Designed miniproteins, single chains. Designs and how they scored, part 64

Each design is a single chain, and the fold is of that chain. pLDDT is the mean over its residues in the fold that is shown.

## One batch from the design tools (miniprotein)

Design m2214
Fold by ESMFold2-Fast:
Structure m2214 (fold): chain A 55 residues (1-55)
Amino acid sequence: DDKLKQEASKLPVSVLQEMRDGLARQLAEDDSLSPEARAFLQRLLAILDEVLASK
C-alpha cells in the first residue's frame, strides 16, 4: 500500500518507532486477534519497518 508508506514517511522517527513497538507488542501478547486482524497488523508492522529503514 503505497499510500500507507507515503503517509508513514511524513511522521517523525520517534512516532514511527512508538507505533512499530506498539504493534509488535500487540502481535506478541494479544492471543485473541482474528487471523485477518493478525495479518493486517503484520502488514502494517512490515510497512513501518520499511519506512524506518529508509530514514
Scores: mean pLDDT 78

Design m2215
Fold by ESMFold2-Fast:
Structure m2215 (fold): chain A 105 residues (1-105)
Amino acid sequence: DDRELFKELLKLPKAVLKAVNDAETKEEATKIEREAAELVERGEAFVGELDFEIESDGKRVRVRLRIRDGHAEAHVEGTEEFAEILRRELEQLFDSIDFDETLLE
């Protein structure tokens, strides 16, 4: 269950980073946000909820993370300052993801 969600989430870091760098228009940012929202709906049944809000005005990413699995529940809201921290963590995960992709595939 979590493995399938992780495969989808592993793609998000690349999309989010690219959206932040390439987002000049709201249309580009909205596209990534919609893809993230669809993934959240699929994940709600088992692991939790993830809500992404990307803005091109400041090339910033605002994220609301809520995970609940019955054992542990976590809820985090992202702001402009939190976006920098998220980008750093996403880059760290990105490095691990690239390594796993070559390992798994």
Scores: mean pLDDT 43

Design m2216
Fold by ESMFold2-Fast:
Structure m2216 (fold): chain A 86 residues (1-86)
Amino acid sequence: KIASLETARDILLIAADINASLGDKRGEARSRAAATSLQGRIAYLQGDYDTAIRLLTQSIQDAESLGDQILVDVSTRELQRVREAQ
C-alpha cells in the first residue's frame, strides 16, 4: 500500500516537472500540493505523526491558495485521522 502511494507521488512530481517545462505554473503547483498530501499520508502510515501533520497542513494551505477544494477536503480528512490517532 505504501509502495502504491510512493508511485503516485512520483508520478505527480513528474507531472509537476512537465507542467513547469510548459510554463503551466498552476498545474505545477497543483501537482506538487497533491504530492505533498501523499507524502503526509505515507508519513502517517509509517507512524511519523509530526511529519504527517506538517505535510498535510502544508498541502491544505497550498490547495486553498490554488482554489482546489477537492484537495483541501481530502487533506483535511487525512489530517483529522492523524490527529485522532495521537
Scores: mean pLDDT 85

Design m2217
Fold by ESMFold2-Fast:
Structure m2217 (fold): chain A 83 residues (1-83)
Amino acid sequence: SKVARRAAIMIRMTGLLTQVELNLKKEKDKKKVAKEIQKRIEEMKELYKYGVEEGILTDDEVKKMEENLKYMEKKLAEVKKKA
């Protein structure tokens, strides 16, 4: 159902954000952190594209994913400057 697909996207989004926060907090190798964050950004972009193109997400959920993508990209840029 559309409701189940929305829930799955939002759960995956939360998981990707948690992985980024853990990588930033625990990993000392900045090049490794950058690669891991880049991977999670690409996964988030695919979820965003799917959710938007299929009309699965509400406007609030679209906005939340866009804000989280911007956050992840900002963190990636900060890590790359330190590498």
Scores: mean pLDDT 85

Design m2218
Fold by ESMFold2-Fast:
Structure m2218 (fold): chain A 89 residues (1-89)
Amino acid sequence: SAAERALEIIEEAKERVLALPMPEEARAAVAATLEGIKELLRLTGDVRVAALVLERERPHMLATVPDPENRAALEAILDEAIRRLRELA
């Protein structure tokens, strides 16, 4: 289903985030936000709402990352996830 594919997209994004060499506090905060969106998606099945929440949280997640290299990498990961979710919605 679209919801199952959306869960895979968010999980892939989370795995990529966890691989970034950023501070543990920033990594944990971003991963927790992505897990919250996965939980919302599991409860609602609403891919469009998941995409909207990810777009809303994007600037807040980026703000937790102090260095420009990891921030740019996170931005690319989040933008790819948002694009893929919007294609499913």
Scores: mean pLDDT 89

Design m2219
Fold by ESMFold2-Fast:
Parts: sequence; C-alpha cells; structure tokens
Structure m2219 (fold): chain A 85 residues (1-85)
Amino acid sequence: SMKEAFLEKLKRMEELFLQVKEYAEKGNVEEAEKALKEFEKLAKELLEKLDEYTFLSEEEKEQLKRTLEGAIKKGKEFIEKAKAK
C-alpha cells in the first residue's frame, strides 16, 4: 500500500540519518556525506509527493516537512563539526 511504502521509506531515512551521525562521529566525512546525500534525495521525493499522501492530515504534512528540513540541517551540522576536528 501507499502508506506501507511511505513508512518503509521513513524507516530507511531514519537508518541513513543514524549513519550520517555515526560516520561523522568516527571522522569518516566522505561516508557521512554519501549517507546525507541519499537522505536528501529521499526527503526531496517525499516532499514532492506530500500532497498525494491522503492518509496524512495537513498538520501532519507540515510537521513532516519541518522534521525533514531540520534533519538535513542537523546532518550538515554533524559533518561540519567532524571536518573541524
């Protein structure tokens, strides 16, 4: 179902975000950047399809958008902090 595909994509994105953090903490900037790039690609795909997710309320759609934008910002912060070490 569309909802199941959506939830599986969110799970993959959560795993990618954890990889960004773990690689950045280990100083593996290249792998952290690759994981963040894949996360950003999936986030863009979700945001482009946001209006098609009829199982989400308008408030839930806005919250998802803010959460994804915040996660990208935080991922970039982890990588920049790792580069400064």
Scores: mean pLDDT 86

Design m2220
Fold by ESMFold2-Fast:
Structure m2220 (fold): chain A 58 residues (1-58)
Amino acid sequence: NVAKLAEYAKATGDVRALNLAALLGKDKMTEEQLRQLAELVRAGDIAGAADLLIEVVG
């Protein structure tokens, strides 16, 4: 479950878990949502990136 993996990444700050959640969730995301996710990851906002994944894929 992508949402559970994203919640784990948010709780632990695990960037590998966040990247895996993004990879698994990408097929449910629009180009604009993928752009927003990439910007959050570049900014180091792991919590924001995880929240976006939970909102869009969950």
Scores: mean pLDDT 83

Design m2221
Fold by ESMFold2-Fast:
Parts: structure tokens; C-alpha cells; sequence
Structure m2221 (fold): chain A 85 residues (1-85)
């Protein structure tokens, strides 16, 4: 899709430097049919690099990124609670 192509183009220029792999933040976005690094999506939105997407599509991506980051955070909280029980 045009939206998936624009997203890949914007994210494909993002270098993720670091000693740690980012596999934990790799998510499949069924609406776009692509797998992306969630932190790269959030960064691209915050920096305005998804300009090829409509405002509605950017809002949708921001919501998806927030939902996934919240899910990951909740899983870590649940693990911490389980350890304290």
C-alpha cells in the first residue's frame, strides 16, 4: 500500500545505533502489512518524518505505537508483581 511504502521509506533512513538488539520492539502492523521497530515509528512521528502520510494515518500510527508500548510496559509490570507475590 502507499501508506506502507511511505512508512518504510521514512523508517528505512533511520539508523538505530547501540549495543543492544531491538527485537523486543519489532511489531507486525497488520493494517500496513509490515514489521517495524516501534521505537523508530515513535521517533519518526515525533520528528515529523512521516509527512507523506495524512494526519489521520499519522494519528492511527501514533495510537498503534502507544498501544504496543503500553502492552509491553504492562507485561513488565505484571512480571514484577508476580515476582513480589
Amino acid sequence: SAAARALLEALGKEEVPGAFPNEEYLVYLPEYGITVNLLAVEKAILEGRLTALSPEEREKLARLALERLTELGMKEIERGVAESL
Scores: mean pLDDT 62

Design m2222
Fold by ESMFold2-Fast:
Structure m2222 (fold): chain A 55 residues (1-55)
Amino acid sequence: SRELLHQLAQEVAQRMAEVKEKVAKMTNQAEADAYISRARQQQQEKVLELSRQIQ
C-alpha cells in the first residue's frame, strides 16, 4: 500500500506539472488561479478517498 501511495503521489506531481503548462498559456490570471485551485482540491480529495479505501 505504501508503494501504491508513492506511485499515486508521483502521478499527482505529473498532473500538477501539466496544469502548470496549461495555465502558462492562459491570458486571464483569475481564470488560471481558479483552475489551479480546483485541480489541487480534486487531486487532494482523490488521494484522501483512496487512502481511506486501502486502510
Scores: mean pLDDT 74

Design m2223
Fold by ESMFold2-Fast:
Structure m2223 (fold): chain A 77 residues (1-77)
Amino acid sequence: SEKERREELIKAIEELREKSLAELEKKGDEAAIEREKFYTENVLDVLRKGFVSREEGDERLPELLEKAKRILELEKK
């Protein structure tokens, strides 16, 4: 079913995320770790909840901007 395919894809992405993060942690690349977390969490959120309305997206924009700012600060290192 579509639900089963979605759940399987979520698990696959979670496993790839864990594997990718483990390798990045070995390298000590903080900026890459935070980018991986940012992108994978956004993809997983869409898969779990669907796309939000424009209004809901606008309300969540400050949190996304704060996360992006942290990544950009890490990249300056």
Scores: mean pLDDT 77

Design m2224
Fold by ESMFold2-Fast:
Structure m2224 (fold): chain A 73 residues (1-73)
Amino acid sequence: SSLGEQAVKLASEASKLVTDEEAKKLLEQAGVAGANGDYALAAKLLERALKLTTDEEAKKLIEQAISLVKQAA
């Protein structure tokens, strides 16, 4: 869905702003899950990445991505 595609793009943009390696891996895994249509898994991975993220712009992108994958599910 277009919502899922937008969420994957936002997760990719957030991954460029995060310095925490675990958060970056979770965002990459969320992107793969979203691309495969597994929006429930994508939401869980994004929420875990959000907890590890300190960059304010990245947090906003991750929160938007979570909203979009939950709408796509």
Scores: mean pLDDT 85

Design m2225
Fold by ESMFold2-Fast:
Structure m2225 (fold): chain A 75 residues (1-75)
Amino acid sequence: MSDEEVIEHYKKIRDALSTLPESTQVAFGAALKGKKTGRSQREVAEELGISQSTLSRRVKEAEEHLKSQGIESPM
């Protein structure tokens, strides 16, 4: 995928996620950043002060929302 396609894809994701609850947006953004920086979901959950199960649920909610808008999840 070209750098331009990656930028356009992330812009669509960001715009779609802006309609979700703040807690879900923070969880998805943190999980995505963690994946890029080589951090596990457990480590990301610990940084946010939530359980890994809670992080996983919120990430899933964000992914389902993106899918409902025809946007492929990067996770």
Scores: mean pLDDT 76

Design m2226
Fold by ESMFold2-Fast:
Structure m2226 (fold): chain A 75 residues (1-75)
Amino acid sequence: SEKRKRYLLKVAEALEALAEGAKPEEVAERLKEEHEELLGFSDEKIYDAVEEAAKLSEEKLREYAEEARKKAEEL
Protein backbone atom coordinates (compact mmCIF):
# COMPACT_ATOMS: atom_id res chain seq x y z
CA SER A 1 0.00 0.00 0.00
CA GLU A 2 2.93 2.34 0.63
CA LYS A 3 4.15 1.93 -2.95
CA ARG A 4 0.63 2.52 -4.23
CA LYS A 5 0.27 5.63 -2.05
CA ARG A 6 3.48 7.03 -3.53
CA TYR A 7 2.28 6.21 -7.03
CA LEU A 8 -1.02 8.04 -6.52
CA LEU A 9 0.82 11.12 -5.23
CA LYS A 10 3.06 11.08 -8.31
CA VAL A 11 -0.01 10.79 -10.53
CA ALA A 12 -1.56 13.78 -8.75
CA GLU A 13 1.64 15.79 -9.29
CA ALA A 14 1.64 14.89 -12.99
CA LEU A 15 -1.99 15.94 -13.41
CA GLU A 16 -1.29 19.22 -11.61
CA ALA A 17 1.70 19.87 -13.87
CA LEU A 18 -0.47 19.29 -16.95
CA ALA A 19 -3.09 21.67 -15.54
CA GLU A 20 -0.33 24.30 -15.21
CA GLY A 21 0.59 23.88 -18.87
CA ALA A 22 3.49 21.44 -18.69
CA LYS A 23 4.17 19.50 -21.88
CA PRO A 24 2.71 15.96 -21.86
CA GLU A 25 5.97 14.50 -23.17
CA GLU A 26 7.97 16.06 -20.31
CA VAL A 27 5.47 14.90 -17.71
CA ALA A 28 5.47 11.38 -19.18
CA GLU A 29 9.29 11.16 -19.07
CA ARG A 30 9.36 12.19 -15.42
CA LEU A 31 6.53 9.81 -14.47
CA LYS A 32 8.19 6.99 -16.43
CA GLU A 33 11.28 7.20 -14.23
CA GLU A 34 9.42 7.31 -10.91
CA HIS A 35 6.43 5.14 -11.76
CA GLU A 36 8.52 2.40 -13.37
CA GLU A 37 10.62 2.30 -10.20
CA LEU A 38 7.49 1.97 -8.05
CA LEU A 39 5.25 -0.40 -10.06
CA GLY A 40 7.25 -1.66 -13.03
CA PHE A 41 4.73 -0.50 -15.65
CA SER A 42 5.82 -0.26 -19.26
CA ASP A 43 6.90 3.07 -20.73
CA GLU A 44 4.21 2.93 -23.40
CA LYS A 45 1.40 2.66 -20.85
CA ILE A 46 2.67 5.65 -18.90
CA TYR A 47 3.09 7.79 -22.01
CA ASP A 48 -0.33 6.87 -23.38
CA ALA A 49 -2.04 7.65 -20.07
CA VAL A 50 -0.37 11.06 -19.78
CA GLU A 51 -1.14 11.90 -23.42
CA GLU A 52 -4.82 11.10 -22.88
CA ALA A 53 -4.91 13.05 -19.61
CA ALA A 54 -3.43 16.08 -21.40
CA LYS A 55 -6.59 16.24 -23.53
CA LEU A 56 -8.64 17.03 -20.43
CA SER A 57 -9.55 20.56 -19.37
CA GLU A 58 -7.54 22.28 -16.64
CA GLU A 59 -10.51 21.95 -14.28
CA LYS A 60 -10.84 18.21 -14.86
CA LEU A 61 -7.10 17.68 -14.46
CA ARG A 62 -7.19 19.44 -11.09
CA GLU A 63 -10.27 17.46 -10.05
CA TYR A 64 -8.61 14.13 -10.86
CA ALA A 65 -5.42 15.24 -9.11
CA GLU A 66 -7.42 16.01 -5.97
CA GLU A 67 -9.13 12.62 -6.17
CA ALA A 68 -5.75 10.89 -6.47
CA ARG A 69 -4.45 12.73 -3.40
CA LYS A 70 -7.54 11.80 -1.39
CA LYS A 71 -7.18 8.17 -2.47
CA ALA A 72 -3.55 8.21 -1.36
CA GLU A 73 -4.52 9.60 2.06
CA GLU A 74 -6.89 6.67 2.71
CA LEU A 75 -4.08 4.18 2.14
Scores: mean pLDDT 74

Design m2227
Fold by ESMFold2-Fast:
Structure m2227 (fold): chain A 84 residues (1-84)
Amino acid sequence: PVEYVSAEEKEEIYKKEVEELKNSKDPEAQIAYEAIELAEKLGMDLAEKLALIMLALGVDPSLLTPESLAAIERAKAKLEEAKK
């Protein structure tokens, strides 16, 4: 059994993290914020948004689960199309 967070709490946590990234002056936080804005414009779900952030920050895919790798592949496809 795993402890679950309500959908409302998940949305509040996500909004808070996005606001922190938006207001941060750190280059990595700015990269993450740009990835979030791009993902929202492309209609990405939460998993794809997180995958896009990880991709933008250069996280090694070998450290991720198969589900996260699938989300990264979806995010990469949408990012490449939006970039061109």
Scores: mean pLDDT 68

Design m2228
Fold by ESMFold2-Fast:
Structure m2228 (fold): chain A 56 residues (1-56)
Amino acid sequence: SELLEAARKGLANAKAEKDPAARAAASWEAYRLFQQAGDEEGAAEARKLLDEGLAG
């Protein structure tokens, strides 16, 4: 699925981001894409990074 591939790329970019704001933005997009694709595990991992970016 193009949507799932986009979500995986977004998550990989989020993991590579050292800037908290950029990491949060990338994690948010990955989270949305995983939710749309129905990948609950991917969405949970993206949410975890999002929470880290927003808290730090």
Scores: mean pLDDT 80

Design m2229
Fold by ESMFold2-Fast:
Structure m2229 (fold): chain A 87 residues (1-87)
Amino acid sequence: MSPYVEKQLAEHPPSEEVKEIVDRVIAENPEASAEELARLVIEAMKRAGLSENEIIRGLLYLAAKLGVPEYKVEVPLALELIRRALA
């Protein structure tokens, strides 16, 4: 895993609710790419009323669980934040 992701998760661990949402999305979408899982996690957390900071923690947790580079989850997040700012 990225040293940056490991450090962020150690210093700012995600809540149990965030972990449960991420774990459920992974379990329900075993064929999905890391980018697709990131989009699904963002949407699930938005529906749950979670804050932007909690969504970020969830995506870092997702990257750690998948063993993927953080950019695969950061790009969908950046696009979602841009879309929201323009709305």
Scores: mean pLDDT 72

Design m2230
Fold by ESMFold2-Fast:
Structure m2230 (fold): chain A 61 residues (1-61)
Amino acid sequence: SPEHDAAVAQFDRDAASMSPEELEDVLAWLRTQKKTATPEQQALLDRMIAVVEERLAKLAA
């Protein structure tokens, strides 16, 4: 959805300023939220998890 696309884009910008430790903390929190999320929320959370995982992978290089 356009709303979810905007939220993911904003989260990607916010994640760009995070340290590896902050990114790992956010990743753990997102994974925890996914356990009780609705299907619509799970889709958004999966996109946010992908952003954090990609950022962490680049920082580990």
Scores: mean pLDDT 85

Design m2231
Fold by ESMFold2-Fast:
Order: sequence, then structure tokens, then C-alpha cells
Structure m2231 (fold): chain A 110 residues (1-110)
Amino acid sequence: SEFKKQLEELRKKLKNAKTKQEVQDIIKQLKALAKTAPPEYQMEVASLLGLAILKLTELEIEELEAKGEPKSKVRQLVIRATAEALRLIGDAIDALLEREREERRRRELE
């Protein structure tokens, strides 16, 4: 399972990432992987991508707070990041449900 190995390496990189650039590079790799992921890995890719987006947002909040930016700007970042993460998870769930419906149909024909 090449995808499983790639996901595990990206998960380790995300856990150890300390800069926005490192997290952005991981997000780019995860978005590319999501386009080619088998249905069985779509949920894992979406979940990891969601975590990466939230980690990037945390680092961006720290930067904005250090610069004395308005709380409204921080709030908007959190809302956008959360919405994007939830959307990706929703897309992955829909893909899993479609796969299970097809598998059920195939079983009934056997």
C-alpha cells in the first residue's frame, strides 16, 4: 500500500512541523494525494488534511496576535479553516457511502 506509506510519512512530518512553510508544503502534498487516493484512503487523507489546515491556522493566529491584528481577523481565520476541514471530511464521507452502496448492490447479485 503505497498510499498508506505516503500518508504515514506525511502524518509524521505534520506532527514535527513547526513553521507555516512546512505545514503549507504538507498541505500541497496532501491535496495532490487526495486527487489520486483510492476510496479506502479518502477519509484518512481528508482527516490529515483537516488537521494540517487547523495547524496552519494556529500558526497564523500566533503571527497575527504577535502583530496586534484585530480579533475579528483572527475569528475569520478560525471560521474559514474549520469550514474547509469539515467540507473535506464531508466529501470523504460521501465517497465512502457511494462505495458501500455499490458493494451492497454487488453482494445482492451474488
Scores: mean pLDDT 78

Design m2232
Fold by ESMFold2-Fast:
Structure m2232 (fold): chain A 93 residues (1-93)
Amino acid sequence: MAREYVEKAIEALRRNDYETAIRYLAEYLHLTHHVPYEEALEIARELLEEARKLGLSGEEMAELLEARYNAANGDIPEEVEERFRKLEEELEK
């Protein structure tokens, strides 16, 4: 069921619908990794806000999220949040 929420977040990002993407990412973290909803919402918001500040398009953010999810085989630990930010910086080079 984790993939369904991530897929919806990815599709929302491709449409530049950041509010919907944040909500689906928060649902993913809350329901699949048992992160408290308030924390999950903050994590999702921070990730997408940092990506936007770095100049990534919705499509580029969707690609990063999909790559991150696939690399983690559906298990997104805290370490992957840090990797997401680092990957964003590398892509700006």
Scores: mean pLDDT 70

Design m2233
Fold by ESMFold2-Fast:
Structure m2233 (fold): chain A 90 residues (1-90)
Amino acid sequence: SEEKKKEEVKKELNEILEDFKKKLEEEMKSLSEEAQKKVQELLKQMEAVVEEAKKKLDEGADPEEVYEETNKKLQELFDQVVDIIDEDKL
């Protein structure tokens, strides 16, 4: 059913977000305060992207398209986080 597909996509996006948060928790402990603030801002953007995806699903958007677009956006934000971490460690 469409409802089941929406719930499955919402669950997967939440799991992706939780995985990113777990990976970043350990790295953040070794970062400067400036880098920590930048990473926290990007994490808020990731959370906003997931919430926007959930709204699109509720508005009748295709679950597979929402998943692909949202996952791409989350990966782009995560890559920005990695760049901040790498720059802080230089």
Scores: mean pLDDT 84

Design m2234
Fold by ESMFold2-Fast:
Structure m2234 (fold): chain A 68 residues (1-68)
Amino acid sequence: KVEELLEEARRIGEEIADILDKAGKPNQAAAFYAATGVLLAAVSIDPSQAEEVLRLLRETLEKARKEA
């Protein structure tokens, strides 16, 4: 369901931004918040992109956790 995918994507995006902010990178955190908003808007226009966006966010989260 698209609503569940959007909610998970939002949650992952918030977690990535929080990791960046706590790592002392507030500009990167702000940029990622903005990028996540654009991705969520794109999925709202084309729901078929939801799974691909979620996959990219999950990969980014793992990298952020490893580098933080």
Scores: mean pLDDT 76

Design m2235
Fold by ESMFold2-Fast:
Structure m2235 (fold): chain A 61 residues (1-61)
Amino acid sequence: AMSYEQLREFAVALALWELSQGQPAEETLATLRRYLREVHGLSEEQVEEVVRAIREALAAA
């Protein structure tokens, strides 16, 4: 099992990779939010933290 920190880093890397392959941003983020809640049981606050990190990384790219 991943720690929250490892899961956050993994999720950011995965989202950036999928977007680099031409996946739509809104669909990618929606799928990732569901995966984090459903599979890993993250809180709403933790999911929003991960999404914020992804959006910041996208804005920098």
Scores: mean pLDDT 80

Design m2236
Fold by ESMFold2-Fast:
Structure m2236 (fold): chain A 66 residues (1-66)
Amino acid sequence: SMEELERELREKGRRSFERYKESFDLGVKAVSATTKKRMEEGEEVASEESKKLNEETLKAEKEVLE
């Protein structure tokens, strides 16, 4: 019935939101870590570290989206 289909769609939406929230939290954490590096060690020293953190963030996001 249409009612069962609507319930399934609502359940899928809730699960999708849960996964999105986890991915978003991971992104926020990585951005915060990058900013902290820049503030503590300065821009020149943090530039290479920032690049590595960005690559690590992309890998983590890919794993969550699997």
Scores: mean pLDDT 68

Design m2237
Fold by ESMFold2-Fast:
Structure m2237 (fold): chain A 70 residues (1-70)
Amino acid sequence: GMRVEIVDLADGRQGVVVVGPAAEAERVRALGEEFAPHGETHVTELSDGRMALGLVGEPEVVRALAEAAR
């Protein structure tokens, strides 16, 4: 399954990192595309083949991505 971590930023926004196994890479990319209009997003492949999606945005958007990644 995907791992999700949320952090509070000093400016009142939140960051979230979603990490999925290589088998879920297409799902991680699809979440990145879905949420790109709603915050600052980055998608990258890790050296072990896992896919990571980072999002910085409003707490409501961050929560929605975290719930979608479950």
Scores: mean pLDDT 86

Design m2238
Fold by ESMFold2-Fast:
Structure m2238 (fold): chain A 112 residues (1-112)
Amino acid sequence: MAREEGERLLEEGREAAAAGDYETAVRHFEEAIRKMGEKHAEALVNLGGALLALGRYEEAREYADKAIEAQPEGEIAVRALEVRAMAAEKLGDREKAREDRERALALREELQ
């Protein structure tokens, strides 16, 4: 029930993001998190990515952190590390951005 609604909201959010409507994407991903739970890594990383596209870098970092905590390995972790790295770079934390990019590369190699 709630997860099925959340999966639909995730898809609607992805469609909005693909169309460049990141404000709509954020709303759909926030609703998806509400329906599927605050530890749903895919919804968290998608929200972080949309926030990053809107220039909301501190929030993008926060949701990327939550996504990594929820799923520390795999493709979702790679995406979350890349979102957090870009947000960190925009916030002036070049060292953190470098660390996250290196970790994302290492995890991506493990997935091959």
Scores: mean pLDDT 87

Design m2239
Fold by ESMFold2-Fast:
Structure m2239 (fold): chain A 104 residues (1-104)
Amino acid sequence: SAKKEKARKSVVLMARGTVYLSTGDYDEAIKVFEEAVEVSKETGNVDLGQSLLGLSLVYRASGDYEKAVEYAQKALDLLKSDPNASEADIARAQAVLKKNKELL
């Protein structure tokens, strides 16, 4: 059940990262989403992809559009490679990547 514990921790960290992002605490959001990425490496490509997409959104909000594109591309590639990823997960990553490229 270590994988289930880590999956739950990843979800909680992604939620915390989203709260920091919404309050403009970008440094804390990055730290929390980076921790979510590390935890999700052991839970599967969907969790990892979602965590990387979280980093992409923080970098976009903070004005680092190059990193925002990089992380969104990594997230999309991982989600497309995982048969457990939903069409909605992939579409969200595609939409984020498209918008990030328009901001470059």
Scores: mean pLDDT 86

Design m2240
Fold by ESMFold2-Fast:
Structure m2240 (fold): chain A 72 residues (1-72)
Amino acid sequence: SMEKLKEEIKKEAFELADKLWDAGASRDDILQKVVSLVSQKLREAKVPKEERKKIVTEITNEVQEWLDKREG
C-alpha cells in the first residue's frame, strides 16, 4: 500500500539524516541527500509525479523540522 511505502521511505530518510548528522554533514548536504533518496525510491515504486512531489515535500519538511529541533 502507499501508506506502508511512505512509512518505509520516511524511516530510511530519517536513518540517513541521523547518520549524516552524526558524521558532521552540513544541513544542506543532509537535505539534498534525503531529497535524492526519497525521489529515487518513489520513482522505482512507479509513484505518479504529483504524488511523488507531495511525498518528497512532506518528508523533507519533517526532516527539516527534526534538524531545527536538534540545532536549537
Scores: mean pLDDT 87

Design m2241
Fold by ESMFold2-Fast:
Structure m2241 (fold): chain A 89 residues (1-89)
Amino acid sequence: DEVLRERARLMAEEAMRLAASGYSVDTITSILGGNVEFFAMHVLGLPQDQAQKLVEALRPDLEQVARAAAAGRVEEAEALLLAILRKVA
């Protein structure tokens, strides 16, 4: 669970930096999707096809994270990311 909390924190910090730099919700969602795919493949050992299907299924949840980050709500973004990572693990 410590690994999931640390991953969620780092992803939330990245989303906040992207939002502060003026990136769109769609771009932030895409970048977060890439982070989840990387985690699924390289930390959880899922095959690429399964990781891609997982990211597609999580797209609405990742969009909520991107919207929270764009609104400056880092605690909400982190909590949403932790919930997403717990669904994956």
Scores: mean pLDDT 86

Design m2242
Fold by ESMFold2-Fast:
Structure m2242 (fold): chain A 62 residues (1-62)
Amino acid sequence: MKELEEEARERARRAVELMVELPGAILDFHPGTDPETTEEDRRRVIENEYAGRFWEEYRRRR
């Protein structure tokens, strides 16, 4: 992957992991993703969009 995309994906994955690690994040993140393929799809969206803002969004919610 390109360095730009690699950095964005790394930050996105960290944001997702942080959300899941937190007890409150599981409650908000898990129900929002639905019981099926949505969880993987949501993670893919976060990674693809250079989730710098998603990283900040997660922190702001906390």
Scores: mean pLDDT 50

Design m2243
Fold by ESMFold2-Fast:
Structure m2243 (fold): chain A 66 residues (1-66)
Amino acid sequence: MSLTPNELAAIRRILEEIARAAEEVEARGRELDAAEEAALAARLLARAREILAELGVPEELLARLL
């Protein structure tokens, strides 16, 4: 198994987005309700797709990962 430089860069950017989301949740000072959790999950998934596509990850791989 080997990740390409583009795949590694995409993973790092996705991890940065996840870390940012975690900080946002902590800053709220309360538990997220089901709607807030769903919205956050949808936002992170959409952003992951954008990052992977922007960094040139093949559509085939995007379809299998997401």
Scores: mean pLDDT 72

Design m2244
Fold by ESMFold2-Fast:
Structure m2244 (fold): chain A 87 residues (1-87)
Amino acid sequence: AEKELKEKGIALIEVDGKEVLVVHESTPADEVFDAMIVHRLDKALVVDENGNLVGVVTIEQLMRVLFQGAVEGKVDPSETKAIDVMS
């Protein structure tokens, strides 16, 4: 999990029999969205380079930022990262 997170910026871990998506703050937001769709998860935990929890990204936040923000010219989906979307 940690190795996948460091190499890919995304890891799927299991905590008490539940799948949890974990992403780096620098992971592209479009890649986070793709992982949520593939794994059928609506939320990802955002960690820094040291593995500290710094935020959460929801699929609703990603959809709003990546689709509506791009239409408004406020964000470029390919340049938007998890840190830019997280709460």
Scores: mean pLDDT 72

Design m2245
Fold by ESMFold2-Fast:
Parts: C-alpha cells; structure tokens; sequence
Structure m2245 (fold): chain A 86 residues (1-86)
C-alpha cells in the first residue's frame, strides 16, 4: 500500500491520463477509462491498487471539468466493481 511509491505514481499517472484525455475529448477519456478497467478485470491490478486508483479518480474528479469528472466517476465505479468481484 503505502510503501510502494513507484507503483502509486504509475497508477496516479494512468488516472491523470484519463483526466487529460477526457478534458480534451470525453470519448477519448471514456476509452482510456475502459482500457484501465479492462486491465483491472484481467487481474492486472491488486485489491490495494484498485482501491488506490479509484480514490485517485474521485480526487481528480473534484478538480476537473464537469464532463471530465463524469468520466473519472465512471472509471472509479468500474474499478470498485472489479474489486467487489475479487
């Protein structure tokens, strides 16, 4: 969790990438969000990583445009659903 700073930076970077894509084009942002959720469904993320990424998406949504915030909330919900399925 708190002792793997490099993994956290990578996850935060991925979530920021979704935000940046959504700020430019909500369709592109949604595609990036779907890609990240698909990686999570394939077992690419641990339970801790899923929780961290979902929390970062919620935090960034508060600092985003309304349209980008919807994409980030969609991402967070998708990651939370994958976590519940584990």
Amino acid sequence: KEYEEETKEQLEGMVKGVKEAAEEDTEKGRKYADDLVNIARSGGLSEEELEYAAEKAKELAKESSPEAAKVLEYLAKGLEEVRKEK
Scores: mean pLDDT 79

Design m2246
Fold by ESMFold2-Fast:
Structure m2246 (fold): chain A 104 residues (1-104)
Amino acid sequence: MSIKEKLLKAIELLKEGRYEEALEITSKLLNEESEKLNSYQRAAAALLRAIAYIKLGKEEEAELILLSLEDAFSDNELVQKAIELIKEGRYEEALELVKELLEK
């Protein structure tokens, strides 16, 4: 499975409420396969991991990820918008933006 396919699978798992499985995919990509990720894929994986943490009640861990992304991707309008949507609880719209990020 390609990195893009793994991230698209994580999006579908989040839509299905399978948060622990989405967290496993995104954490493995960021911790074990980070060197294989381009900047857009890294941002996507981190955004999806943050959503999974929020859904699992780990809001503090999610907040640290979102703060790191705001700094690392300050000039990336799409990433900043996805962070805004997540903070507003607009998760379905954030997932659609993450999907757009993966088409770059």
Scores: mean pLDDT 88

Design m2247
Fold by ESMFold2-Fast:
Structure m2247 (fold): chain A 109 residues (1-109)
Amino acid sequence: SMEQIELQILVLLLMAGGSVTMAVRAAKGGGYDVARENLRAARGLFDTTVDQLKRAYPEYSSQVEAAGAQLHALVDQMLANIEDPERLEELAEEFHEILRELQRLLQEA
């Protein structure tokens, strides 16, 4: 059902957000390898989410594609700034806001 697809996408979005949160915490503790691993995991999760959203809601495909591109750019910036905790937190906040926008789109679709 559409509700089952919506729940699957929501779980993937929450998992991507959780991976970024774990990456920030690991980096702040000097665990840069764990932080990089969690950022790569987040990338895989939101790529799957973007593909599923585009299939379920093709009318929003351009908005979802744009959000996916922004999430990729933010992960690349977080990886480049893994040892800068202040900037990493700012980039993570931007990442979480884009995930919230995708969640709102899902609820309105």
Scores: mean pLDDT 87

Design m2248
Fold by ESMFold2-Fast:
Structure m2248 (fold): chain A 75 residues (1-75)
Amino acid sequence: MEEKIEKASKEAEKYVARILAGDEAAVAKLEEDLAKILGKETAKKVVDQIKERIAAGEPVNVREIIEEEVKKAEE
């Protein structure tokens, strides 16, 4: 579990920087790469939450978002 969260967090941090720079292709690639680690549904929820925080001008703590969505998926 923790190893998957750490791996997904590192990948997400790379793409978040690109998304903030306006790279729309980075959103799709982030979702694809996260789906390989976390599964398709969890990856989509993580990406949606990251997008919402960016749109709101809030800080994006990708590790915290991933941990929350992974725990909800195992509920």
Scores: mean pLDDT 78

